# Designed miniproteins, single chains, continued (5), part 91

Each design is a single chain, and the fold is of that chain. pLDDT is the mean over its residues in the fold that is shown.

## One batch from the design tools (miniprotein)

Design m19160
Fold by ESMFold2-Fast:
Structure m19160 (fold): chain A 93 residues (1-93)
Amino acid sequence: MKELQMSREEFEKAIKELADKAVEAAKNGDTQRAASYLTALALEFVAMDIAGIKPSKELVEYLKKAAEEAESLGYTDIADFLRNLAERAEKLR
């Protein structure tokens, strides 16, 4: 992870993009694709944590909003995953 020297804004942009793609895949009924994006998002989050970069309130709010959208589509597992990441992001501040 130390070889991947990304800034906070780069990590957060990647995480937000992956969250959006996961919700979009869920909207299309593609749960496997959504799961793949959530896995990539989790790895970006772990890399950010290992790099010692603390998540912003904006990232927490973004993940919560993505969870709300997934829940509105009936994808509770996806919504719970995103909501749990948002909670962890808040605690890492």
Scores: mean pLDDT 78

Design m19161
Fold by ESMFold2-Fast:
Structure m19161 (fold): chain A 70 residues (1-70)
Amino acid sequence: MSTEELVNQARQNIKQTVDIIRQLGYDDAADRLLQQGDKAVQQGLQDRDKAQQVLQLSEGMLREAQKALA
C-alpha cells in the first residue's frame, strides 16, 4: 500500500469517527479530532511510518466510536 493510500484510508476513518462523535452530541470533541487528524494526515504524507501509525490509530478510534453507538 502506498503512503498516499494509507493517508487516504486514515482520513476516511477519521471523518467517520468525527461524524459518529457529532451524532452523539460531542461537537467540540469532534472539531478537535478533525483538526488533530488533519495535522496527523499532513505529517503522514511526509513519512510512511507516520502514515502507518495514523492509519492504525484511526482504525482503533473508529472501532471504539462504533461500539459507543451500539
Scores: mean pLDDT 82

Design m19162
Fold by ESMFold2-Fast:
Structure m19162 (fold): chain A 96 residues (1-96)
Amino acid sequence: SPILEALKKMIEAAKNKDKETYDKYREQLLKHAQYLFPHVPEELREDVIDYIVYDMVKKNLSLEQAFLRALIDYHLGVLEENAKYGKEELEKYINS
């Protein structure tokens, strides 16, 4: 799956603090974000992708756990706040 390969490359790049490679595969994954997050408003899908990578890299969650957490946060009305936080923390981590 091109989507799973892009996500795997983003996780590897984030762990290696390779921002250029992370941004490349993030752009590729974003072209297909509507298929991964049909229930999430379009404007939040970018932040949610980074949030999932953040949870996997920094909190050691599995892919399934990270997706479930984003889904729970969506239903609780806290996804936007938590996704923005996770994105900012991931950007700090990669750029450190």
Scores: mean pLDDT 85

Design m19163
Fold by ESMFold2-Fast:
Structure m19163 (fold): chain A 70 residues (1-70)
Amino acid sequence: SAALRAQARAAAEALRAALAEMVRSGSDGNTVAFERAAARGREAGDRLRALQAQGLSDEELTEILAEAGL
């Protein structure tokens, strides 16, 4: 559904942002920022898995992840 795709795009963007912050904070040795980013990444991944359980297809997920630059 359009609602599932919209939620998946938001989660994919959150995942992308978290991964970028992990790279940055890891390079800077900022453990607190790294752990916060890792937690946000896990939350985004959990949301994507929940959306797949609700009917988001593998094809839709692949397209959305590619659109987010993942």
Scores: mean pLDDT 89

Design m19164
Fold by ESMFold2-Fast:
Structure m19164 (fold): chain A 66 residues (1-66)
Amino acid sequence: MKKVQEEVGVALRLIGEIIDLELAARRSGAWTPEQRARLAALEELLRELLEGKLTPAQARARLAAL
């Protein structure tokens, strides 16, 4: 069963991962193909979660697999 609090928690976790990845890429001065793919996957997960296409549990499982 989905809960708004759980959805917000997962969304904030995804945003944190995106920020950390962007900061790491900026420090290195270049985006690797792996970093770009990871960013795209994180942004897609966040979008699908916010659009209601993924449950918080599904989004959490996908994040753990990244």
Scores: mean pLDDT 78

Design m19165
Fold by ESMFold2-Fast:
Structure m19165 (fold): chain A 70 residues (1-70)
Amino acid sequence: MIKLVEEETGTVYEVIVNPLTGRLLVKNEETGGVFDALGFVQAAKLLGIKLKAESEEGRKLLEEIESQLK
């Protein structure tokens, strides 16, 4: 299971694949809020929120999402 973490707050987000569309989603583990992964990463950049992955697979996934925003 791939997880993303906000570096400052320690807030954890689970990465989920939508089986109908193949799109990546992120779920806030505390609030249960679900967001489109691309939109979430874009919003984090705009707000100055730093995200990290707990695994190498998650780090590569985050980099791929970020590359789509360039």
Scores: mean pLDDT 78

Design m19166
Fold by ESMFold2-Fast:
Structure m19166 (fold): chain A 86 residues (1-86)
Amino acid sequence: FDALRERLAGLSAEEIAAYVREHVLKSASGDKGELELDGKTLYVDESKNYYGLEEDGKKTEISRQEYEELMRAFEAELAALVAEAE
């Protein structure tokens, strides 16, 4: 998250939210989602209990626990950045 934090430093809460919407959340539809973080892409299809991570052009299936841990880390970092901007 250091590169993301440096990129978002000095932005307002609204500008941070716009950046996340445009650049981090690639797609979301019902039980399916795609989220890009620090050169890695996280994929989810909850209807199939599928969670995947793409890094260096390789897709690897991950556990639901790993997915939830990555999402918690992402949410915590965004909350900290928004709080600093307000």
Scores: mean pLDDT 68

Design m19167
Fold by ESMFold2-Fast:
Structure m19167 (fold): chain A 66 residues (1-66)
Amino acid sequence: KEKRKEALDKATGLISHLYLVEGESISKAKKKAFDYLVNELGLSESEAKKIVSEAVKEVKEFEKKI
């Protein structure tokens, strides 16, 4: 459970940096976050997809409040 929260926080941070700061497409940011979660954190593809999807929602909610 703690690992999932850490993975979500890292994915959200990476996606927000790539999308909002670097101006990358959300699609590219999602792919980089997914690859990080699977290859660096050792998450399954299904779990990584769920976390990336949730992180994208958080980043878009943050964007609306800027």
Scores: mean pLDDT 80

Design m19168
Fold by ESMFold2-Fast:
Structure m19168 (fold): chain A 76 residues (1-76)
Amino acid sequence: MDQEIYEALAIIAAVVGNYDAALRMLEKMENPTEETLIAVGELLVKQGDYEGARRVAELAEKLGFTKAAERIRELL
C-alpha cells in the first residue's frame, strides 16, 4: 500500500512539473519498480528537468535497474 501511494505521488508530481517532489517520493519507496523509475525519468525529460532525470537514472542504477538507467540517459 505505501509503495503504491509513493509511486502515484511521484508520477503526479512529475506530470505537474514538481520534479523535487517526484524525486522525494521515489526516495521514500523501499522497492520502486523499474517501470516507475522509467516513467518518472521520461516525464522529467519531457518537462525539461534534465538534472532531475539524471538523478532518477542514478537511483535506478543504484537499485540494480541498469536498463532503466540506460533508457533514461538515452533521452538526455
Scores: mean pLDDT 77

Design m19169
Fold by ESMFold2-Fast:
Structure m19169 (fold): chain A 74 residues (1-74)
Amino acid sequence: AEELQKRLDELLAEAERMYQAGLMSDVEYARLLELAGEARRALAAGDLETAQKHVEEFERLLEEVKRRAEERLR
């Protein structure tokens, strides 16, 4: 549980840095915040399986945003 919260906090910090650097759109950042909210709600409810799924979806989406940012810089 605490490990998932720490992982989510680290992923959120990375997403915020990318957003501030202009590497992420408002829509992409809003979707990541929504996923983080869902993960936090699942953690608060003790649903570790659902929390892990949302954290994994957050990580997947963040990697996709990174890939698109690299393509745009070419």
Scores: mean pLDDT 82

Design m19170
Fold by ESMFold2-Fast:
Structure m19170 (fold): chain A 76 residues (1-76)
Amino acid sequence: EVSRLAARSTAMAIWGNVTGDVDRMIEEYEEFVKKGLEEYVSASVLETVAKALSGDRSEEARKKAEEKKEQQKKLE
């Protein structure tokens, strides 16, 4: 269920920011990408992943985070 995937992504962002467990957030993101579910990852998780990564992977995550923010603004 996509709602549960979004909730899990949001919870992971909160948990990663509170505990500093960025590696766990990166692993969760990679699993979503592997399954083609990267679109269901929250913008905050994508931003945190982008900051932790470098090179092409960082750029891709940052681009997706900005796209999600833009879509959220558009819906308002």
Scores: mean pLDDT 62

Design m19171
Fold by ESMFold2-Fast:
Structure m19171 (fold): chain A 80 residues (1-80)
Amino acid sequence: MEELRKELKEIAERYRELLNKIDSLTDPEQKKKVYELLEKIREVVDKAQEAIDSGNLDKAKEYIEEARKLLEEAQSIIDS
């Protein structure tokens, strides 16, 4: 439980960092793609939190892994 809550907090921190970077992106197409990914990340993070709160740790882990993949994709677009 505590491990998953820590991972979720780290994801939320990375999410906020990416939100701050999106306003500085020059390419409008990259900006739109990153914004879409951030919206998906938020939805998945909300689902992970609900799964943790309901004690469904297996589902929480799946959502956390999905959020990490989406974060890596968004970061890759920003870094490209």
Scores: mean pLDDT 81

Design m19172
Fold by ESMFold2-Fast:
Structure m19172 (fold): chain A 97 residues (1-97)
Amino acid sequence: AMAEGERLAEQAVELGRQGVEAVLQGNVKEAGRLFQQALDHLQRTLDLGAREVTARAAEEMIALIEEALERITDPEGIALLRRARRSLEQIRREALE
């Protein structure tokens, strides 16, 4: 369970990084799909009881999103990043209980 949780969390962070890159390239639809996959992986990590790993992965993705928000000017991309950050904050809060 723990090793599987770590692997899923690593995959979630990589998907989140790809989502941020897609937003910065103007591919908002693709970014939305990537963020949804990242959130799904994080939820599975949490469901496995890997709370600390889930919280750290969510924090890492939130940091990536905050960095992108400093540089992005596209309103649709900004809205997507803010929604993803809210979902990650919710998962992080649930993981920390």
Scores: mean pLDDT 88

Design m19173
Fold by ESMFold2-Fast:
Structure m19173 (fold): chain A 99 residues (1-99)
Amino acid sequence: SVTELSLEELQERTVRLLLEEAELLEKEGRLEAAEVARRLAEEAPALDREALLLALLRTSVEIARLTSPPERLPEVEAEFRAALERAGVAPETIDEILA
């Protein structure tokens, strides 16, 4: 579980994974999605645990929206909503993440 990691370890792993994702997106020509990942990687070392996890979820949604065909966007949003509901995330927080 990510909650078992120290804040510093969570920040360092998040930065590494986001930079790896950005490189893959750039190779696929998904430059806008790659910029979203790189932006969070730059911000991550300054965020506390709650802010970092919320930002990571928001960034994941934004990348999914940018990399999905327009016809699949309602399905993508429904899948994220269902996953967050199963994880016990409050409805208000889900609405903020998917905004």
Scores: mean pLDDT 85

Design m19174
Fold by ESMFold2-Fast:
Structure m19174 (fold): chain A 97 residues (1-97)
Amino acid sequence: SEKVEELKEQAEESIEKAREALKEGDVDSALKHLEEAIKSAQKLFFDYNDYKTAKEILEKVAELAEELVEAHPDNLEAQLLLGITRLVLGVINLISK
């Protein structure tokens, strides 16, 4: 439970840093911080079976990744990150039913 809380805090910090980087036009930093949030969500999903928290993190990542893709439609890394995030969310939704 303490490790779950730490992973959630790490993900929330990474999401905030990604949002700030996006606001500054720093695409590389935004992608890096979104990847860090995804790693935290993956640990929550695979190691702790916390599907609800993992889903909440990935939904926020998807929102920022969509914004990044809209601003930079030629950025393949942003498109790939959005695709992977949506795929993982789809799997979580299947398991939770």
Scores: mean pLDDT 86

Design m19175
Fold by ESMFold2-Fast:
Structure m19175 (fold): chain A 83 residues (1-83)
Amino acid sequence: MASSEQVARLVGQLLRMMAASLQDQGGDAEMLASIRALAELIATFPKDEQLKYGDLLLRFVDSLPNVTPAQRDEVRARVEALR
């Protein structure tokens, strides 16, 4: 209940901070590092939460206009590894 809500809020805040960082022009390597860190964080969750938040992360990355195919592929591979 509360812990799952806190986790969802944390993931949401990290995703928003990452999106904001894209507008700061220093972002490509830092955004990739943030995506990897979020994927690793999600991998520590229970299996059901991993699938839910992994899918959310993948959708978020796909919605970003400045994501390279390589960045998308890395996120996809990490989400698929959770299955």
Scores: mean pLDDT 64

Design m19176
Fold by ESMFold2-Fast:
Structure m19176 (fold): chain A 81 residues (1-81)
Amino acid sequence: MVRLVELSGSPEEIRRRVEEAARAMPPGETLTVKATTPASRAEEVERAIKEALERAGMEVIGSAVAVSGDTATVVVTATKK
């Protein structure tokens, strides 16, 4: 099963929400996180999402960042170990 979580806010709030979602995932399931952030924060948010997923026992299998003006969309996909 694949789940999608759409998030916005501070890196701290995004990290917390990602950890919560990832902890609820059964083994073998895939989670995709889509976060909207200021373009200047895209690297920080991507790092926070990856750290949260790894801390909750997930393996990151892909990430992408799309920038449109002052806004970035960060997408990270991970599978529960």
Scores: mean pLDDT 82

Design m19177
Fold by ESMFold2-Fast:
Structure m19177 (fold): chain A 64 residues (1-64)
Amino acid sequence: MRVYTASLTDASGRRTHVVTREASPEEGEGLLTELRSEAFERGLLDQAGLNGDHSVETLTVTEL
């Protein structure tokens, strides 16, 4: 089984938002969309997917 962790990281490498889910490889792509939606809701991203702090989206896969 695979655990997917999608995270927003600021320019200093600090994680500002994280979503973790056990999923198939195909469902793991959906986790980035979920992260973006939650980050927008929290005001971490604007409508263009940007903020003044330069957030970077990452997707990490861990095999159990």
Scores: mean pLDDT 63

Design m19178
Fold by ESMFold2-Fast:
Structure m19178 (fold): chain A 78 residues (1-78)
Amino acid sequence: GAEVAALQIALALAGKYEEARELDKKAREEGIKGAEGVGEFAIETLESDRAFLEGLFRMELSHVEDPEKQAALTALLE
């Protein structure tokens, strides 16, 4: 859930739209709860409310308990 959702948002924020869409498609195919449709939503939301999307990323990231995974997700924005 949260890790895959955070990754989709991070990819969109980093401008990696095709990677965000591909991960969204995989999340839908696998039925990953809380991660379905996140990549498409993130890409659309970037045009209207980037600050909201950054907040959503931080919220999802807070549910990722592995510090190494949190660091890797954050590094996508650097």
Scores: mean pLDDT 82

Design m19179
Fold by ESMFold2-Fast:
Parts: structure tokens; C-alpha cells; sequence
Structure m19179 (fold): chain A 78 residues (1-78)
């Protein structure tokens, strides 16, 4: 399911990010913020008109926001 796929991706992301250097984590955070901003802008512009695709995009954006906050807190604790 969509929820299971997103949950698995979130777990794998946290595992991979934990193995990165501080510099790599900072670069990853910047890239994630850019992707989240682009997705938010796409959703706000109404470019995703299919309800199923829109729901998936909103769920992905929510996951990105959670991971960004997690990574920010992790970097601040280093």
C-alpha cells in the first residue's frame, strides 16, 4: 500500500542518513528542503489534478517535512 511504501522509505532514509558525515547530512538537508518546496509549490499551483496522485503527493510531502525536522534535530545535536 501507499502507507507501507512511504513508511519503508522513511525507515530506510533514517538508516542511510545515520551513516552519513555531518557535511553529507547538511547537503542532504538542503536538497530535501528544495524538493519539499518544489512539491509544495506544485500542489499549491493545482498541477496535480488526479485525486489519488494528489493524496500520494501530499503524503510524500508530509513524510519529507517529518524527515527534514528529524534531520535538523539530529544535526543540531552533533
Amino acid sequence: SMEEEIAAAVEEFRRLAAGLSLEQQQELLERMRAVAAALEATLAAGKITDPERRAYAEAVLAAYRELIEWLEERIAAL
Scores: mean pLDDT 86

Design m19180
Fold by ESMFold2-Fast:
Structure m19180 (fold): chain A 90 residues (1-90)
Amino acid sequence: MKLAQEIVETIKRTADLLAEAGELSEEEAEELKEEAERKLEEIAALPEETQKTALAAVKIEAEAAEAKIEKGEEAAKEKRAALLAEEKAA
């Protein structure tokens, strides 16, 4: 049960991160979270080794989503700085 809950929580976090990165709409992120919640009991019924493997995989996806947000924030900051520099140069 605890492993299955951690898997579901990690999937929900990844959905939120992808929505923040602009790769998912808020509706798509909400759907993914609901789907993960519905699968909680199914995941909990899987063998412990299968749950551990799934947890490792979803953690990798969460880390990749976090990296996309960091890149998006830097790109947005550079774009805003460039626009402000053009306004000052005009």
Scores: mean pLDDT 76

Design m19181
Fold by ESMFold2-Fast:
Parts: C-alpha cells; structure tokens; sequence
Structure m19181 (fold): chain A 114 residues (1-114)
C-alpha cells in the first residue's frame, strides 16, 4: 500500500519533469501520461490495493493531467478533457480503469496512424 503510493508519487514527479522538457510534444506528453496512469491502475488492482488508496492515487494523477491538458494545444486535448470529466464522475476504480484504458488505446491508435 505505502509502496504503491510512493511509486505513484515517483511517477507524478517524472511526469512533471517531462512537462518541463520543451523537446517533448504535447501529444507525446498526453500519451505518456495516460499510459503511465493506466499501467499504475492495472498494477494496483493486481496487487489488491484498497479501493480508498486507488481513489487517492487517481485524484493526484487527475491533478497532473489537468495541468497537462491546460497547457496542451494537442489534437488529443478534447478527448482528454472528455475522459477527465468521465473520470471525475466514476464511482469505482474499475470504471476509472476502463475510461483510462480506452483513452490510452484511442490515443495510441491515432499516434500510429501516420
């Protein structure tokens, strides 16, 4: 439990460092942020982390995602904003994981369509 919270805080710190790097595009920042978040949610579920802890970690990630979205001129901005609203209305970690996974997949599919 404490291990997963620490891992989440380390991931958030790395995302903030990525946000400060002008060499990384807004599209890639959003894609990486959602991938990191989705993978962390899957790992927490696999390790049977308490629901209350999953919600607390999710809340912290949503704060960082709001910052990324606000600074983004990316074509993914609208998709990310819609997903963020759905996440705020989600009542279970399973719903949050489904929303995050779907957006992550959609962003990867669009990124690969060159």
Amino acid sequence: TKEMVKKAEEAIKKLKELLADPRVSSELQLLYAWQTFTQLLIEMRKKKVPEEVIFEVTKKFLEVLKEIIAKSDSKYKDLAEEALKKMENAKTPEEQLLIASRLSMDMWLEFMKK
Scores: mean pLDDT 72

Design m19182
Fold by ESMFold2-Fast:
Structure m19182 (fold): chain A 87 residues (1-87)
Amino acid sequence: APGAVEGVVEIQLSSEPSEEEAKEMAKRTTEAASAVPGVLSAESTYDSKTKTLKTRIVAEDAEALERAVRAAIEAGEKAKKEIEKKK
């Protein structure tokens, strides 16, 4: 779409999550971004070398992107805290 914009959210963990924890964090972050009206796509990938979850968001406009980025950060930081509490 002519007004479509892209953003990336990065959440770095202090400790290596399990494969299951990484998948759950990716799922929650992707679902949170995708629930925002005007989001066209959201995709999450976890990089074990940097301990970073990356969520790429494509939105119809800058307002939808800003809302989706905030939702993704909130969901990802919540999941990070839950993973880190298990140590």
Scores: mean pLDDT 82

Design m19183
Fold by ESMFold2-Fast:
Structure m19183 (fold): chain A 97 residues (1-97)
Amino acid sequence: MKMDTSPEGVVKGYRARSAALEALRETGRELGLSQDQIDNLVGMVEGGLDYAASGGSIEGILEVVEAGLDTAVITGLISEEQGRRLREAVRRAVEEA
């Protein structure tokens, strides 16, 4: 995980974190996920996202989301197709942040 703790890097990290969380919530709703499913997905990633954001790590933001979504698919919280769509939406949102 690459870290950039400069003020600019930290701002970019928190921007990416916000984009990732918003994409998870919005795309989750679009995919017909319940609020409980969305809250569980956010809970799986939020600690790792906070850490990656504070370190200015855009790569870390994406790795945390991908790991959380893979866990959610394996545990049956979401389908494989829902996990794929969420990964694509988060990646796009973070790259535009």
Scores: mean pLDDT 82

Design m19184
Fold by ESMFold2-Fast:
Structure m19184 (fold): chain A 69 residues (1-69)
Amino acid sequence: SEQALEYINSAIAYAKQGQYSLANLAVIKAAQLSNSKEVNKELGLALEALQKKDVEAAVNHLEKAKSLL
């Protein structure tokens, strides 16, 4: 989904800016648009990383989710 990709890109940008709440919301919206178990696994791991404020881990999981779309 193009919309799912746009939300993942927004989540990466927000995470890099320290906007964790906006990044979290973008990841949730991407997950709602994705029916892929592998994509949703990576998005879930990104949410866990964002909760810990681990920007590097969050971005790595979001980039992996993009590669699986």
Scores: mean pLDDT 88

Design m19185
Fold by ESMFold2-Fast:
Structure m19185 (fold): chain A 98 residues (1-98)
Amino acid sequence: SSMEEEKKKREEAIKEAEKLLEESKRLYDETMALNEKAGPVLEELTDKAGLYYAGALAAYERAKEGDVEEAERSLKIAKHYLELTKRYYEEAKKIYEE
């Protein structure tokens, strides 16, 4: 049924958003570890990575609370915030390795 298809799509979107959230947290945790070793030189980049990780968390929460359209929209938002978290992690890593 169309309702069963919508339920499956919603569950798949939520599961994917959860994986993206876990990856965002991992990258943020690694950025924090670099900042602790480097001192305050990486503080701004670490703060930005944390902000975007928080955005991924909020998107995951919205995916769980909404319908299938909200879950799919929130999945796209979570993907966007993961890419931003990754960008700031890569920049922090580059500065740390200089």
Scores: mean pLDDT 88

Design m19186
Fold by ESMFold2-Fast:
Structure m19186 (fold): chain A 97 residues (1-97)
Amino acid sequence: SALDAEIEAAIEELEELAEKSKDPVIRELTRIIVRQARRLRALAKTDEEKQQLLALLQQALQTVKDSEKEKDDIVKTTRLIGQILRLIGLEIDLLLK
């Protein structure tokens, strides 16, 4: 489906951003986001669940891009951890339905 293609494209872009990043904090936290995203892609079965995942992936992509411009290591780390926690929240919701 178009939605499955958009999810894969978002995950691939996150993987590319992780590989290209010279910042070790951004690189490692983005790799964690990618691993959580791939796990969630396997768990998401309905179009509603896939739309929720895509929205979180689009937010994560923007946060990674913004983090490359951020000079404060605490701010960028906190924002990236926030995206990881949002993905974990969706995983809990998908497992408890």
Scores: mean pLDDT 90

Design m19187
Fold by ESMFold2-Fast:
Structure m19187 (fold): chain A 56 residues (1-56)
Amino acid sequence: HMHVYIQVDASRADEALAAVRRLVAEHPDAKITGEPLPSDREQAEAAVREALALAA
């Protein structure tokens, strides 16, 4: 397992979170609820990174 940390402007954070919500809907094991489980967090953080790459 791994943890990643991302720092972005507030407006970009909203975009990333919206993309994470869409990706989580396609992944039954992933759940976003404030602070998800460790395994779910790994998937959520990967999705956020991907969303930020798409927003760039």
Scores: mean pLDDT 59

Design m19188
Fold by ESMFold2-Fast:
Structure m19188 (fold): chain A 63 residues (1-63)
Amino acid sequence: DLEKELEQRAKNMTPQQQKDTKEDALEAIKAGDFETAKRHIKNLETGGATKDAAELRKELEKA
């Protein structure tokens, strides 16, 4: 199951990968690519970066 494998990768996300994912999510929001932004936010939540994910969700709602 590809989705389970992606979730397991997200759970093992390093601090640098969390930072990169947050930046990618912000760029996606600015570009109007809300589907990509939502995927990055979900990956951050799965990886334990729940505060960053919540902030990004708030930015997505403003866009």
Scores: mean pLDDT 78

Design m19189
Fold by ESMFold2-Fast:
Structure m19189 (fold): chain A 85 residues (1-85)
Amino acid sequence: NRFRLEGVVHTPRERRAVLTLVEQLKDFGLELTSEEVGRRRIRVEFSAGKVSEQQAEKYRAAVDTLAAAMGEVVSLEQELEVLEP
């Protein structure tokens, strides 16, 4: 499973909120594989192994929350591989 998010932050407060959410995603078990943090542009990439459908939904919701915290989303790419029975 892979998530790639690129966006723009307009204020230092918004930048801090986004970076805090990135740390929370790491605590949820997502591996931060790439992080590019500029003054206004932030690009992050997370990976996880194959997960249950329930865990994939939680990861998707958390990444959506991160995207919503950005002033402008440039790109959001999600590749989710769910365990099938």
Scores: mean pLDDT 76

Design m19190
Fold by ESMFold2-Fast:
Structure m19190 (fold): chain A 74 residues (1-74)
Amino acid sequence: MMSEAQARGFADAMVALHERELADAPPEEARRVAERWLAKFREFLRSQGVPEEVIEELVARMRARFEAFVAERE
């Protein structure tokens, strides 16, 4: 079982990693890739026993960060 603190730390690390991967992608492709990754992240956290409310909070935070990153590149 993953703790809430571990889930938050994992989310922050994955945002940093994927921002690097999305840096050279066109905005539309970057958003598409981010959404596919967010779906996998949601399923991973669910498999680790993270509460659904925490999963949705973290997914929303990561989506906002990815959208801000992509918008800055436009």
Scores: mean pLDDT 77

Design m19191
Fold by ESMFold2-Fast:
Structure m19191 (fold): chain A 74 residues (1-74)
Amino acid sequence: MLSEEAKEENRRAAEEIVEEAPEMLEEIRETDDAAVKAGQVLRLMAAEISARLAGDEELEKKAKEYLEEAKKIL
């Protein structure tokens, strides 16, 4: 199990990405650059993993929903 400090750091990292997720999805829609699209998807995947490590089920669900949306518009 992660330390409480490590859980807080993971939660904060996931929260920051999830807060930016709507903007990241718009960037995926607007760009023709495959590397930019891939980079945004990887950030959303990282948010899901970090939320899971933090034990924040609500945050993990939000990250999964945004990741699923990103995959549909890729």
Scores: mean pLDDT 83

Design m19192
Fold by ESMFold2-Fast:
Structure m19192 (fold): chain A 55 residues (1-55)
Amino acid sequence: SDAELRRLAEGIYNGDFEALSRVLEIKPEAFDALTEILPKVKSVEELYERLKEIL
């Protein structure tokens, strides 16, 4: 759901390991994409939009 993805994006952006682990349970292949984008994202909203593309 949209609300769930926003919550996961907020968690990951703030360093919540459990939120990151949850995304990788849904799509393990997301690991490579996440390691490329995480140092470049400047906001929770940007990370949320990227997660929608990845998942």
Scores: mean pLDDT 81

Design m19193
Fold by ESMFold2-Fast:
Structure m19193 (fold): chain A 88 residues (1-88)
Amino acid sequence: EKLKEIIDVLLEYIRELGKTSTRGEAFRLIAHALRLVGLQIELEMGANEEKIYKDIEKILRDLFGLEIDVKNSTVEEIKAKLEEAKKK
């Protein structure tokens, strides 16, 4: 279940960033975390996986400035790109 793993990884990453964030940064992180939880619920309700992949790509662009082909990337590749973004 690749989509569930990706969402869990992103939520964990947001949680980690939250530990050192300012109040304003925390509000942005919370908003994106809620969006990801919503996608997780949609996936469990049988939503279209293609749409969920696109929505995750939008979150990655908005939150981290990353353009990732999530559908054709491995979980490990996505984690590596998130670690690169964390350094900036």
Scores: mean pLDDT 79

Design m19194
Fold by ESMFold2-Fast:
Structure m19194 (fold): chain A 65 residues (1-65)
Amino acid sequence: SLLELARALAERARREGVVRREDVLRLAELAGGTREAAEAGLEAAGGGERLTRAQADRAFRLGTS
């Protein structure tokens, strides 16, 4: 299910201690956001391929607004 995929991506981020850009994009899309909005959110949060949890949280909020 979409929820299980979202859970798996979140668990991977928790385990690795970093959040990958693609994981944020995928989670934002699963939450009903667009890839364009998610990418804009990532740029506003600091961009980059790897993000801190705080940056990822900010990017996700911006990408799903």
Scores: mean pLDDT 74

